# Ledger of designs, part 65: designed miniproteins, single chains

Each design is a single chain, and the fold is of that chain. pLDDT is the mean over its residues in the fold that is shown.

## One batch from the design tools (miniprotein)

Design m2381
Fold by ESMFold2-Fast:
Structure m2381 (fold): chain A 133 residues (1-133)
Amino acid sequence: MIENLEVFNAEKDEDGNYIGKDGKGLVFREKEFRKPRPKRLTVELTVLSENAWVTLSVVADNKSYEIFSLFSPAKVGETVTLVVEVGETSVTVYLNGEKVGSADLPVDTSKEFRLALTVGDVKVKDAKLEDVE
């Protein structure tokens, strides 16, 4: 199930998982521009090839800024939970509860931004964005 996110370039497989159309990556993007606030992005994904990839971006001023990328996030056929903890100034990325990276947000507190996650050669079962206190 997809919650609080728009989905682009995606099709569903026979099991209802989201995959990229025509062998391209699919995109999960926050529906509205918001000021930086604590929030969590959670994605359950299954790796389809050794060339699987994940890229986290911030969209601001009609421009996309890549802030984190990960190649081959798990073994082929393995399912992992990707969690992005978004603070007011930075993000921290976890795979199955293990910290795999962090990045500063390339936006100031006066500007609105959207999170976007682009993934390739993976199946996505669930993706959600939620506010955290």
Scores: mean pLDDT 79

Design m2382
Fold by ESMFold2-Fast:
Structure m2382 (fold): chain A 64 residues (1-64)
Amino acid sequence: SLQKKLEELKKKLDKLNKELDKLDAQIAAATTGEEVRKAILEAAGVVLEIMKLHVEIKELEKEM
């Protein structure tokens, strides 16, 4: 059902937000510029996934 798909997408969004929080903590704890750059690039990838997931959720909500 569309409702079950929406719940799965929202669960995935929650997991990605928690992953982003962990990366923010890694950036704050980084001791070198290279560690900061690596964590920022990984965070950018997670942000892109979150953005894509928001689009999928919005499109699915339009079908409901």
Scores: mean pLDDT 84

Design m2384
Fold by ESMFold2-Fast:
Structure m2384 (fold): chain A 93 residues (1-93)
Amino acid sequence: SEELTRRAEELLREARELLEELRELGERELTKADVPRLVGMALRAIGLILDAERLIEEAREAGDERALELAEEALELAREALELAMELLRRVK
């Protein structure tokens, strides 16, 4: 269970960092020069979603409620990050 909790904490940290970076980026005017960065951030969000979904399944099988809770929070934030990245891509001039 310690290994699952550690992995979930890492995913949660990465999801929080990505979401914060996207929020900061969204505070300024976005140009076509920002497109590669935003696409890269969207791909990272997709990766975090897939990793979190896998970890949720592993945590359920192990009966690890703590890892499950953290992984579900990471999934929610990763999905929010993907939505924000897509919104910011639509704002590009």
Scores: mean pLDDT 91

Design m2385
Fold by ESMFold2-Fast:
Structure m2385 (fold): chain A 66 residues (1-66)
Amino acid sequence: DEERKREEEEKRKLRREAVIYEASGGVHYLAAVVYELTGDEKELAEEYRKLGEEYLKKGRELLEKI
Protein backbone atom coordinates (compact mmCIF):
# COMPACT_ATOMS: atom_id res chain seq x y z
CA ASP A 1 0.00 0.00 0.00
CA GLU A 2 1.69 3.16 -1.31
CA GLU A 3 -0.41 5.49 0.87
CA ARG A 4 0.59 3.62 4.02
CA LYS A 5 4.28 3.85 3.07
CA ARG A 6 3.99 7.60 2.45
CA GLU A 7 2.26 8.16 5.81
CA GLU A 8 4.92 6.16 7.66
CA GLU A 9 7.78 8.05 5.95
CA GLU A 10 6.10 11.40 6.64
CA LYS A 11 5.65 10.57 10.33
CA ARG A 12 9.28 9.44 10.51
CA LYS A 13 10.48 12.75 9.06
CA LEU A 14 8.30 14.75 11.46
CA ARG A 15 9.69 12.78 14.42
CA ARG A 16 13.28 13.40 13.29
CA GLU A 17 12.64 17.13 12.95
CA ALA A 18 10.86 17.26 16.32
CA VAL A 19 13.80 15.51 18.02
CA ILE A 20 16.27 17.97 16.49
CA TYR A 21 14.19 20.97 17.60
CA GLU A 22 13.69 19.58 21.12
CA ALA A 23 17.39 18.74 21.48
CA SER A 24 18.40 22.20 20.25
CA GLY A 25 15.85 23.83 22.54
CA GLY A 26 17.09 21.86 25.52
CA VAL A 27 20.70 22.82 24.86
CA HIS A 28 19.86 26.52 24.50
CA TYR A 29 17.74 26.43 27.66
CA LEU A 30 20.55 24.76 29.60
CA ALA A 31 23.04 27.36 28.31
CA ALA A 32 20.65 30.11 29.48
CA VAL A 33 20.55 28.58 32.99
CA VAL A 34 24.37 28.42 33.09
CA TYR A 35 24.71 32.07 32.00
CA GLU A 36 22.05 33.11 34.53
CA LEU A 37 23.95 31.36 37.34
CA THR A 38 27.24 33.12 36.44
CA GLY A 39 25.50 36.52 36.39
CA ASP A 40 27.95 37.93 33.84
CA GLU A 41 25.89 37.51 30.65
CA LYS A 42 22.31 38.33 31.68
CA GLU A 43 21.22 39.58 28.23
CA LEU A 44 22.73 36.51 26.55
CA ALA A 45 21.04 34.25 29.12
CA GLU A 46 17.63 35.78 28.33
CA GLU A 47 18.25 35.45 24.58
CA TYR A 48 19.18 31.76 24.90
CA ARG A 49 16.16 31.08 27.13
CA LYS A 50 13.75 32.58 24.59
CA LEU A 51 15.42 30.76 21.71
CA GLY A 52 15.28 27.49 23.66
CA GLU A 53 11.57 27.94 24.39
CA GLU A 54 10.91 28.72 20.72
CA TYR A 55 12.70 25.55 19.55
CA LEU A 56 10.86 23.42 22.13
CA LYS A 57 7.55 24.89 20.96
CA LYS A 58 8.36 24.06 17.32
CA GLY A 59 9.27 20.51 18.33
CA ARG A 60 5.97 20.07 20.16
CA GLU A 61 4.01 21.43 17.18
CA LEU A 62 5.67 18.88 14.89
CA LEU A 63 4.86 16.02 17.29
CA GLU A 64 1.20 17.13 17.38
CA LYS A 65 1.02 16.56 13.61
CA ILE A 66 1.81 12.87 14.14
Scores: mean pLDDT 80

Design m2387
Fold by ESMFold2-Fast:
Structure m2387 (fold): chain A 59 residues (1-59)
Amino acid sequence: AAAALAALIALAAALLAKGISTAKAIAAVQLIAAGASAAAIAAATGIDVATLLAALAAA
């Protein structure tokens, strides 16, 4: 859905704003789209869970 895509774009922007690389932000967005948990994404991408949860809250 367009709203879901907009939320994923907002998540990517929030991660970039926190200093996460474009590649990691894209990987995190793809994992969110696949239904992965924040903890699983953090383990896969190396992004801190607190940073990822803050970005998800901001999106």
Scores: mean pLDDT 76

Design m2388
Fold by ESMFold2-Fast:
Structure m2388 (fold): chain A 84 residues (1-84)
Amino acid sequence: MEALEKALEYVRQALEAVKNGDREKAIEYLKQAIEYLDKAEGPLVERAKSLVEAAIKALKRGDYDTAINLLEGAISYLEKALER
């Protein structure tokens, strides 16, 4: 689904921004990812959205390591959702 592909793209862009230390850019990409995730349904999408929301909170605290782990988890769930 086009919306899930866009959400995955934004989560991947956010992960790269986190790795580069660009917190503000990472948060903006994750907000865009949530917009596309809200257009989709399913338990894998719900899990990915929860991880993205948790990653935004981690980034606001300056916890980049936790944010990276959460975003990698979100990518995994979105890739599984796109397998079908």
Scores: mean pLDDT 86

Design m2389
Fold by ESMFold2-Fast:
Structure m2389 (fold): chain A 63 residues (1-63)
Amino acid sequence: SMAERHRQLGDRLEQAGIDAEKAGLYKEAAEVYRTAASHYERAGDTQKAEEMRKKADELEKKA
């Protein structure tokens, strides 16, 4: 389903955001987490979308 595909994309982007964050690429990680949030929202996973947006907001304060 489209929801399942968006969830899979969100999961992959969450992992990419984590990797970018570990590399100290805070601005890039924030952008990736926002894209992950969009995919989780389209998957109907509002909680995961909110988690990703909060991570992005926190990282922007470091960048």
Scores: mean pLDDT 88

Design m2390
Fold by ESMFold2-Fast:
Structure m2390 (fold): chain A 57 residues (1-57)
Amino acid sequence: MERIREIAEETAPEVAELAVLAVEGLSKLKGRELSDEEVREIAEELAELYEKARELA
């Protein structure tokens, strides 16, 4: 968890909590831990969604 949180906070601080929850859920569904690169990709995608939602709101 600490590793995942640190990567999420560095990559997308605005959505770090959402990224942590998404990684936890995906890890459980896949039955394995996600790599640092997978965590970064999830955080980046969530940050993009957050910015898009902010523009529409």
Scores: mean pLDDT 79

Design m2391
Fold by ESMFold2-Fast:
Structure m2391 (fold): chain A 74 residues (1-74)
Amino acid sequence: MSLEEEFEKLVEEIKELISQLKDEKLKARYESMLERLTKRFKEAVEKGDEKEAEKILEKVEMLKGHIQAELKAQ
């Protein structure tokens, strides 16, 4: 799987998790964070900066973990 394909899959998984959040403020915050990370990832890929793209992917993976923890706390 390419780095871009892996990122797209994570974004879809995170969007699904965000949709399950009951706190509208928390939902908006995570949606905003995901949007910013998606923009930065696309810019890194377009510039051929694989190291930056990998770093952003790690941040998105951490974001997924945080959202999963919030869902378990509901």
Scores: mean pLDDT 84

Design m2392
Fold by ESMFold2-Fast:
Structure m2392 (fold): chain A 73 residues (1-73)
Amino acid sequence: KMEEFEKYVKELLEKFKKKAKEIGETLSPEKAKEEVTKLYLEMMDKAIEFAKKHDPELAKELEKAKEAAKAVA
């Protein structure tokens, strides 16, 4: 079932990346960045919480990714 979780997280990130690109082409760069960043951070929180129960090492990687996103925001 861990492989299903890994695929799930990867698929979610790819979907968010695609949606973020569409938002970026539709909105002004500043507003698009703000909306995309919020959406990404919300998704990361959910993924981290789930990962902590199933794969603590993956959770640490996701936490680092979230901190990197916060630093850019």
Scores: mean pLDDT 73

Design m2393
Fold by ESMFold2-Fast:
Structure m2393 (fold): chain A 56 residues (1-56)
Amino acid sequence: SASVEGIRAGLERARAERDPRGAVALAGATQKEAQKLGDEELAREAERIVEEARRR
């Protein structure tokens, strides 16, 4: 997904993922897509999900 809507959906999937490793993988992929779009806010949001999941 290369759209803002697709990135938002990716963030929601990552937040809903109960497995920390799965959450890191989903959020990491979403972060890369946000970076490609140049959306720094969405990229930072994805980064926070990665960091939170790694702390679980």
Scores: mean pLDDT 79

Design m2394
Fold by ESMFold2-Fast:
Structure m2394 (fold): chain A 55 residues (1-55)
Amino acid sequence: SELDELLERLRANPKVSEEAVEKYEEDARRLVEQGDEEGLRRFAGFLRRLLAHLE
């Protein structure tokens, strides 16, 4: 999924700590468990912006 790809890109980025990646993975997991489709879409948007800023 797009979200999984974004999280993998964050994990591969040396500017992002392991703790930060784990936090984002946990946030994503919670949204999936809640069935919050709008929250997941918003979160993916956030991760895209974060990666654009870092890359």
Scores: mean pLDDT 82

Design m2395
Fold by ESMFold2-Fast:
Structure m2395 (fold): chain A 89 residues (1-89)
Amino acid sequence: KEKEIEELKKRAAEAGKVYAEAEKEVEKLKKELEKAEKEGAPEEELKKLKKELLEAEERAGVAALEGAVAVVVAEKLGGDKEEFVELEK
């Protein structure tokens, strides 16, 4: 159980790093899209930026979900809530 909890914590940490990088990318792309819209960039450029933004948001969402799942599973295995863990010798 302990080794599995450590692996899940490692997965959560890795997912957190991916999430942080993806969130930075989302923020940067949002600023670029706002600037392009304000400057009247061609529709093709706006579509490309919107697609890149959607891909970055999707990556962030997947990483957030993976991290959350790893934390919940680690909590159940670690017995943080006695009500959810059945222990046997």
Scores: mean pLDDT 74

Design m2396
Fold by ESMFold2-Fast:
Structure m2396 (fold): chain A 80 residues (1-80)
Amino acid sequence: MKDSALQLFQEKKYAEAAKEYTEILKEDPNYLTARYNRALAYFELKQYDEAIKDYEEILKLSPDNKEAKENLEKAKAAQL
């Protein structure tokens, strides 16, 4: 399932990738890599509100995650 979601992302099937990452996160809600990749998929889909929520959840679990912090700011800027 994890490898399948990543392959969908690499094929630019972002909606399908986000769906697979959602299933992964239902089983392991603290899986930061899956949440980060889902946020990236939402960003590519222009679903900035969803991307922002996932980056904020990452920062609750890992406040010093530089990549999540930078991408959160990009998503907020893109929403404006």
Scores: mean pLDDT 84

Design m2397
Fold by ESMFold2-Fast:
Structure m2397 (fold): chain A 68 residues (1-68)
Amino acid sequence: KKEEAKKKIEDLRNLARQLEPHDPETARRIRELAKKAEEAYKQGNFEEVDKLYEEAIRLAREAFERRR
């Protein structure tokens, strides 16, 4: 699960990078969630990483729907 959590954090960083030119506010929020996820990961709280990841995915989906 530790490796899964690390991959999720990297996925969040990539999502924020992809959103930056189109929705910088949502990209900023996803970066904040990635930072919180990294802190949770360092504490060994992988459930919190999962929750933060799901929140970030929800925000990204909403951002893409608003763009269209």
Scores: mean pLDDT 80

Design m2398
Fold by ESMFold2-Fast:
Structure m2398 (fold): chain A 92 residues (1-92)
Amino acid sequence: MLTDQDEADIWLALGEMAYAIGNYEAAVRAYEKALSIDPNNVEALTLLGRAYLELGEYEKAIEYFQKALSLDPTNEEARKILEEAKKKLEEA
């Protein structure tokens, strides 16, 4: 029997596969499905932010990284990418 956590993990895996082949729009949809099941999934929020960065959607990327950091302030990966996203937005 699939639990909600198992289903969220499947969507994360599908999103990572889509991201790996450069299909960032499919990755976004998969990560959004994971978040619809577990809205406070820090990994899903961080991965969704990364996918939005690749799509050039810097403001959306910043929003998701800020949410990830509000849930886990010790997430150095999310903090570093948030700084990169802010620089990209200022250069756009």
Scores: mean pLDDT 82

Design m2399
Fold by ESMFold2-Fast:
Structure m2399 (fold): chain A 58 residues (1-58)
Amino acid sequence: SEKEKKIAMLKQIQEGMNMISDLGIKRAKELGDTELVEKLQKNRDKAEEEMKKIMEEI
């Protein structure tokens, strides 16, 4: 169905976004910036939650 195709596409987009976020978190860890790591992790979690809401609205 169109809904299933849209959800599959959004999951692929989420995987790409997670990859970029994980690179940023790794960089912050290398710099020893614990506060930045926590901020980036929270932003990553929020983005994943928002994507789940978008998929529910389809």
Scores: mean pLDDT 86

Design m2400
Fold by ESMFold2-Fast:
Parts: C-alpha cells; sequence; structure tokens
Structure m2400 (fold): chain A 143 residues (1-143)
C-alpha cells in the first residue's frame, strides 16, 4: 500500500527530526565546509520555492555560526514549514538534515548518550538503517 508507506516514511522522518533537534540543538560542534555548503544549497532551493523570509534568515545564521545547533535550527524551520504547507518534498529535506545531524552527533557522543540514542533510533526502520550506516562507516575508519 503506497499511501500507507508514504505516511509511514513521513512519520519516521518527523521522528528522526525530533531526535536530531533534541540531541543537537545545544551542540557547538562545527560543521565541515561541505556540510555547510549542502545545508545552504537545500535552504536556497526551499527559499526559491516558497520565498519565506525565515528560510533566508536561517541561511545567514548558518553562514555566521556553522554548528550542529544552527543545522538543528534549520531542520526545526523545515518541520514548521512542512506543518504549514504539507509539501512532501520537504519530508526529503527534513530526513536528509536529520540524518546528517544524528550521524555527526553519534561520532562525538559519550558511550552512555550514544547507547540511549541508538535505543531511540532502533524504534524505526529508518533509524535502524542509520545505525547500520554509522557502524559500517566507523568500522571502515578504524581500519
Amino acid sequence: DLEAEVEELRREALYLAELAIKYASDSDLPLSPNEVAGALATLEDVYKKYHDPRVKEQMEKLRKNPTLSSLADAVRLLVELYEEVQDPELVGYILGGSRALLLRYLRHADPETQEKLREELSKTPIGRELIEEYDEAEARRQR
């Protein structure tokens, strides 16, 4: 059932966004130049489509303070915009930003926080996929 699968993907993306915002909103961890460029490209596409001044303001905040907390604020704005316009294209952007935040946070989290976040992520298929992606990348990096 395609409609049921789309609704499940939406709920899972919003759940990942909630976790990403919860864990990354107070994080001063710096974004790489490539992560900043990717986030700005996404926000520029959103701004071109909706002309929402909040999106332009968030782009400037991210340029001035390129941290996980600024990216979490961008994801929060995308969630707020999605609640207003209900465009499924925004679900993809929310998912992408949430994955980037959670992967980066997992690499820097203490073992206790990492275990708690892994437990919360394991409650969804997309969250389990994210854990597998993280574990594969970390195993490759330790070689």
Scores: mean pLDDT 85

Design m2401
Fold by ESMFold2-Fast:
Structure m2401 (fold): chain A 56 residues (1-56)
Amino acid sequence: SMTIVIPGVGNELARKILQLIHDKGLRGLVIKTKGISGGARTVLGQQIRDAGNPIV
């Protein structure tokens, strides 16, 4: 699986990147968030995981 690293430059940028992944219907990605624990617990984060993209 391809790994995407989201840098910890703020929750808003992380949310925009997650929204882009969701909007484009991307699958099979391993998503690493640098110090953004809140993003993994959102409805958007759950939708991304349910589509086959683990968030770690």
Scores: mean pLDDT 67

Design m2402
Fold by ESMFold2-Fast:
Structure m2402 (fold): chain A 74 residues (1-74)
Amino acid sequence: DAEARVDAQFAAHRAAVAAGGSWGLPLTLDDIRALAERARKEGREDVARQLEYNIAFLEDGEAKADALLAEWAA
């Protein structure tokens, strides 16, 4: 189950963060990219495609937010 595998990767990441980091922020874009690459290597193309879509969506959102902030600052 590809979804269960991704969940297991998130659980492993959470365990690593709990050992020396903070739970306060969501995964970074680089973390999501690493998960997408791993899913592709494991033959989970649908999961990798979904993660890549999420990355593109977040990047587009950041660009639009920056444009709005620039407009409001004017």
Scores: mean pLDDT 62

Design m2403
Fold by ESMFold2-Fast:
Structure m2403 (fold): chain A 100 residues (1-100)
Amino acid sequence: MTVTQSPKSLTVKEGGSATITVTLSEPVPAGHRYRALLYKKKKDGSREFLDSKLLAPGETSATFTLKNLKKEDSGIYYGVVVDLDTGERAEGEGTKLTVK
């Protein structure tokens, strides 16, 4: 499994919203449970968990919307998809968010 993430970069004004989409190379297989997760990169290089969504069989993407953005929300956001039945993981290339 591979994952693509969009947009690659986004600039929004403070108080605005940003939408990040995580797209699978292949649909969720029948009988499998996938979870899409959104993380923000911390200063120490670790990741802060923000949100997750379950993906149904046949789904190809998950969308995350960040609302009421503040300047401190600027940073790099990573989408990760996990097959909960196999433990297979794939990570997107990241989205650079700038809040001005």
Scores: mean pLDDT 87

Design m2404
Fold by ESMFold2-Fast:
Structure m2404 (fold): chain A 58 residues (1-58)
Amino acid sequence: SEELEERLKKLEEEIEELEKKIEEAKAAGDEEKALEIEEELGILEIEKAVLKYLLKKG
C-alpha cells in the first residue's frame, strides 16, 4: 500500500529527528527532556514495527 509506505517514510524521518534531539538534550545535560523525547521515540518505534509488519503482508 502506497499510503502505508508514505506513513513509514515519514515515521522513519521523525524517528531520526527525535534521535538527534535526544543526543542534543543529553549533551546539554537536560536529562528530563532526554527522557521525554525517549518516551516519544519508544511509541514511534512500536508504530514503525506495526507498519513494517503490515507492509510485509502486502
Scores: mean pLDDT 84

Design m2405
Fold by ESMFold2-Fast:
Structure m2405 (fold): chain A 89 residues (1-89)
Amino acid sequence: MAEEGERLTKQALEAIDKGNYEEAERYAEKMEELLEKNPNDVQLLIRLGFVYYRLGKLDKAIEYLKKALELDPNNSAAKEALAIVEQKK
């Protein structure tokens, strides 16, 4: 599961870098399907937050990052990502 989430994240970010936002959204949807199988995957929640931030979907990014912090309140990566996204909104 962790390796698949990492692979999908890389594919989503590469699609964003190429301007292929529809393809990036499809990869984000596949990441959400993985999250349905393991809703407490903090790393996957952080990765989804970052992908949606890069897609400009700030509300979704904040939602996933807040859920990651609810599960792991001391997660520095989630705290830093949430601070960046909230400043951009």
Scores: mean pLDDT 83

Design m2406
Fold by ESMFold2-Fast:
Structure m2406 (fold): chain A 78 residues (1-78)
Amino acid sequence: MKISPEEFEREVLRALAEMGAAIAERIANDPNATPEQKELYKKAAEKFREAVDLADAGGPIEEVRRKLNEAMELLKKA
């Protein structure tokens, strides 16, 4: 069985997106988070989930990276 660098990168990006979604969902449900933070983290969780789904569907690696970057950019605005 041969694992290409692209396949390895897809697995890494998928794992990062899955972790990002879980953490963002936890913060979105934290009673100590502000309403603004809850909204931004909920949107970020959705983008992380999109990245996971795209990776699982075998989508282009560039699109998976783009979805991860979109999620991270939302968090920078918080």
Scores: mean pLDDT 82

Design m2407
Fold by ESMFold2-Fast:
Structure m2407 (fold): chain A 62 residues (1-62)
Amino acid sequence: MDHEELDKREKELLNRFLHGEISEEEAIEELTKLIENRPGMKVPPEELAKKAVEVLKSIRAK
């Protein structure tokens, strides 16, 4: 998967979670897979995915 497609899928996934279309667990799982495919990752993909979902949960609660 190219870098542009990864960015697009990541944004779509986060939007689906923000609008309640997918569960928190599904969002973390799918985002982890997308992050694993990015070149030059320096942080564990699962930890980045969990952090991103936590930020979106905070936005949804506001």
Scores: mean pLDDT 74

Design m2408
Fold by ESMFold2-Fast:
Structure m2408 (fold): chain A 57 residues (1-57)
Amino acid sequence: MEIIKENALIGLRIALRRIGASQEEIDELVQEFEKRIEGKTSAEIMEIYKELVEEAK
């Protein structure tokens, strides 16, 4: 079970919802995030997470 990856995906959905992103935008950004974090370290996952949240603002 990829606990770190799952937690990051859940956290991203919550963050995007808080900034007012649409459900469709959230789903697309989460899918893009999931593809980008494949094979990445926890630190790299955190940087990608921050990048996508900032981009969606």
Scores: mean pLDDT 75

Design m2409
Fold by ESMFold2-Fast:
Structure m2409 (fold): chain A 59 residues (1-59)
Amino acid sequence: GAADAAAARAAAEAAAEGLSPEMRQRIGDGTGKMAASGLSAEVAAAMGAREAAEARQQL
């Protein structure tokens, strides 16, 4: 639901702390869309956190 998508987005944006605001928003938006498409909020948040970690390592 919308609340699950919002929670997954917030978790992914928190994992993206230290990245640019644009990167944090992109990761959050992607995670929210994954949750909205039928992925569980937990799985979507984990995928968003992984993307944030990979982006941070590429800096």
Scores: mean pLDDT 76

Design m2410
Fold by ESMFold2-Fast:
Structure m2410 (fold): chain A 130 residues (1-130)
Amino acid sequence: SEKLIDLQNQIKNALLKRGYSVEDAEKLSVAIIDFLKNEEDRIKLVQILNKQTTNDEEDLLKKTSDGIPLLLLASVIIGDVDAVETLLKKGADPNAKNSEGENVYEFVKRNVSNPKSSLVEALEILKKNS
């Protein structure tokens, strides 16, 4: 679908702007489209990836249609360690699994081959709270 290609390209460009390699940005953008089962979740993730700040507390614990904490996923992808710690303290479940039995840690680790230091730190925080 042309619309899916447009969303994938928006995710890829957001990842590139955040310092991902071309290879990891391409792989992770494709994987995110498959991981997020509906268009609403895909659009919301693109919006979060393009924001500098999220001041909206109502969205903190929202899950995707497939049961994943959306802001936790986005904060890990961004490598925002402080946001990851805050979301976990507020009750975001790092062990929440999707319909394929995969959590945020497992998904990101499988799809990023050369992570920057902030992403590695975010993943270690998820692992310690699992």
Scores: mean pLDDT 82

Design m2411
Fold by ESMFold2-Fast:
Structure m2411 (fold): chain A 73 residues (1-73)
Amino acid sequence: MEEIEKLKKKIEEIEKEIKRKEEELKELLERLKKETDLEKILKLIGEILRLIGEIEDLRRELEELKKKLEELE
């Protein structure tokens, strides 16, 4: 049963990390929306794409952990 608690803690940790990255993404999107300088726009797009990739990787890990948790229930 300790394994279930460890998985739940790891899931919570990853969910918190995703939430932090989603807030960062929201901030970058608001900056992009108001930016008119092409060079700055390109830099923001680069950061946004990097962050989206990181969020997708974390969501994949979260899905795997949730599947493991369901198998133990």
Scores: mean pLDDT 83

Design m2412
Fold by ESMFold2-Fast:
Structure m2412 (fold): chain A 81 residues (1-81)
Amino acid sequence: ELAARAEEIAATSTNPAAIAAARGAIKAAEAGDAAGAAAGVEAAELAEKSTDVAVQTGAALRGIGAAIDAGIAAGKVLDTG
């Protein structure tokens, strides 16, 4: 679902920021991190829909950061038990 959407964006988008955010979402989904996957997909979609370069860049970077942070949090939870 979220992974499939992220894969579609990564395959079809010509926007590097959207592609990066979508790839982050795919990795989050593979790790079982639903929050990271959702954040990455949202960031990728915002980057694709926005015509404002500043908004597009900011949204994509926020989503990539959120996907990374969610991945780190998932790893920390696994280490904690």
Scores: mean pLDDT 67

Design m2414
Fold by ESMFold2-Fast:
Structure m2414 (fold): chain A 103 residues (1-103)
Amino acid sequence: MREEVAARAALALASLAQTEGEEKVVEDALKAAEALAQARDAEEFRELAEKAGVNRAIIEIGVAMLRAGLSPEEAAEILREAARAIKENGAEAVAAAAGAALL
């Protein structure tokens, strides 16, 4: 489950980065990870992330991970890993790798 959820989150984030810009999506993903680390549940996460100005699509990725049964700490780690991968390798490469992992 965690590997599949992580791959879906990475694909969604990388796809968004291709349309919204890599730097902006990486920054918002890291802000979402900080909100997840402080949140007790999906509703508190949404409130904290919205207050921090995080892109709605990234907030919904975080909410989907929590609803899939991941802890806030696991969801935060996945967003940080995906953001780092996009920063180091580019969004297109991350989208391709995550898409292949879901086949």
Scores: mean pLDDT 85

Design m2415
Fold by ESMFold2-Fast:
Structure m2415 (fold): chain A 93 residues (1-93)
Amino acid sequence: SSLIEEFEKKAKEASEKALKETEEEAKKLAEELKDAPEEEKLKARKELLEKAAEIFTKELLEKGLISEEEAEKLKKMMSSELPEAQKIFEEML
């Protein structure tokens, strides 16, 4: 149980850092792209999602929670296929 609690704490810290760093950029992009074409908004959302994935996986790797191979797989999944993360960025942007 203590190992699971420590993992959850470190994963939460990594998630909060990725969110905090990308939330400020997402807010700025939302203002700048308010009247922009959907194609430009989609590109910005994709780039922001890729950035969030990089920050999150880097933090998990640095905390020793995942391997480099697992980080690459997770980063690929987050940047293309995670509907929850994608939906959050779509709502922010």
Scores: mean pLDDT 72

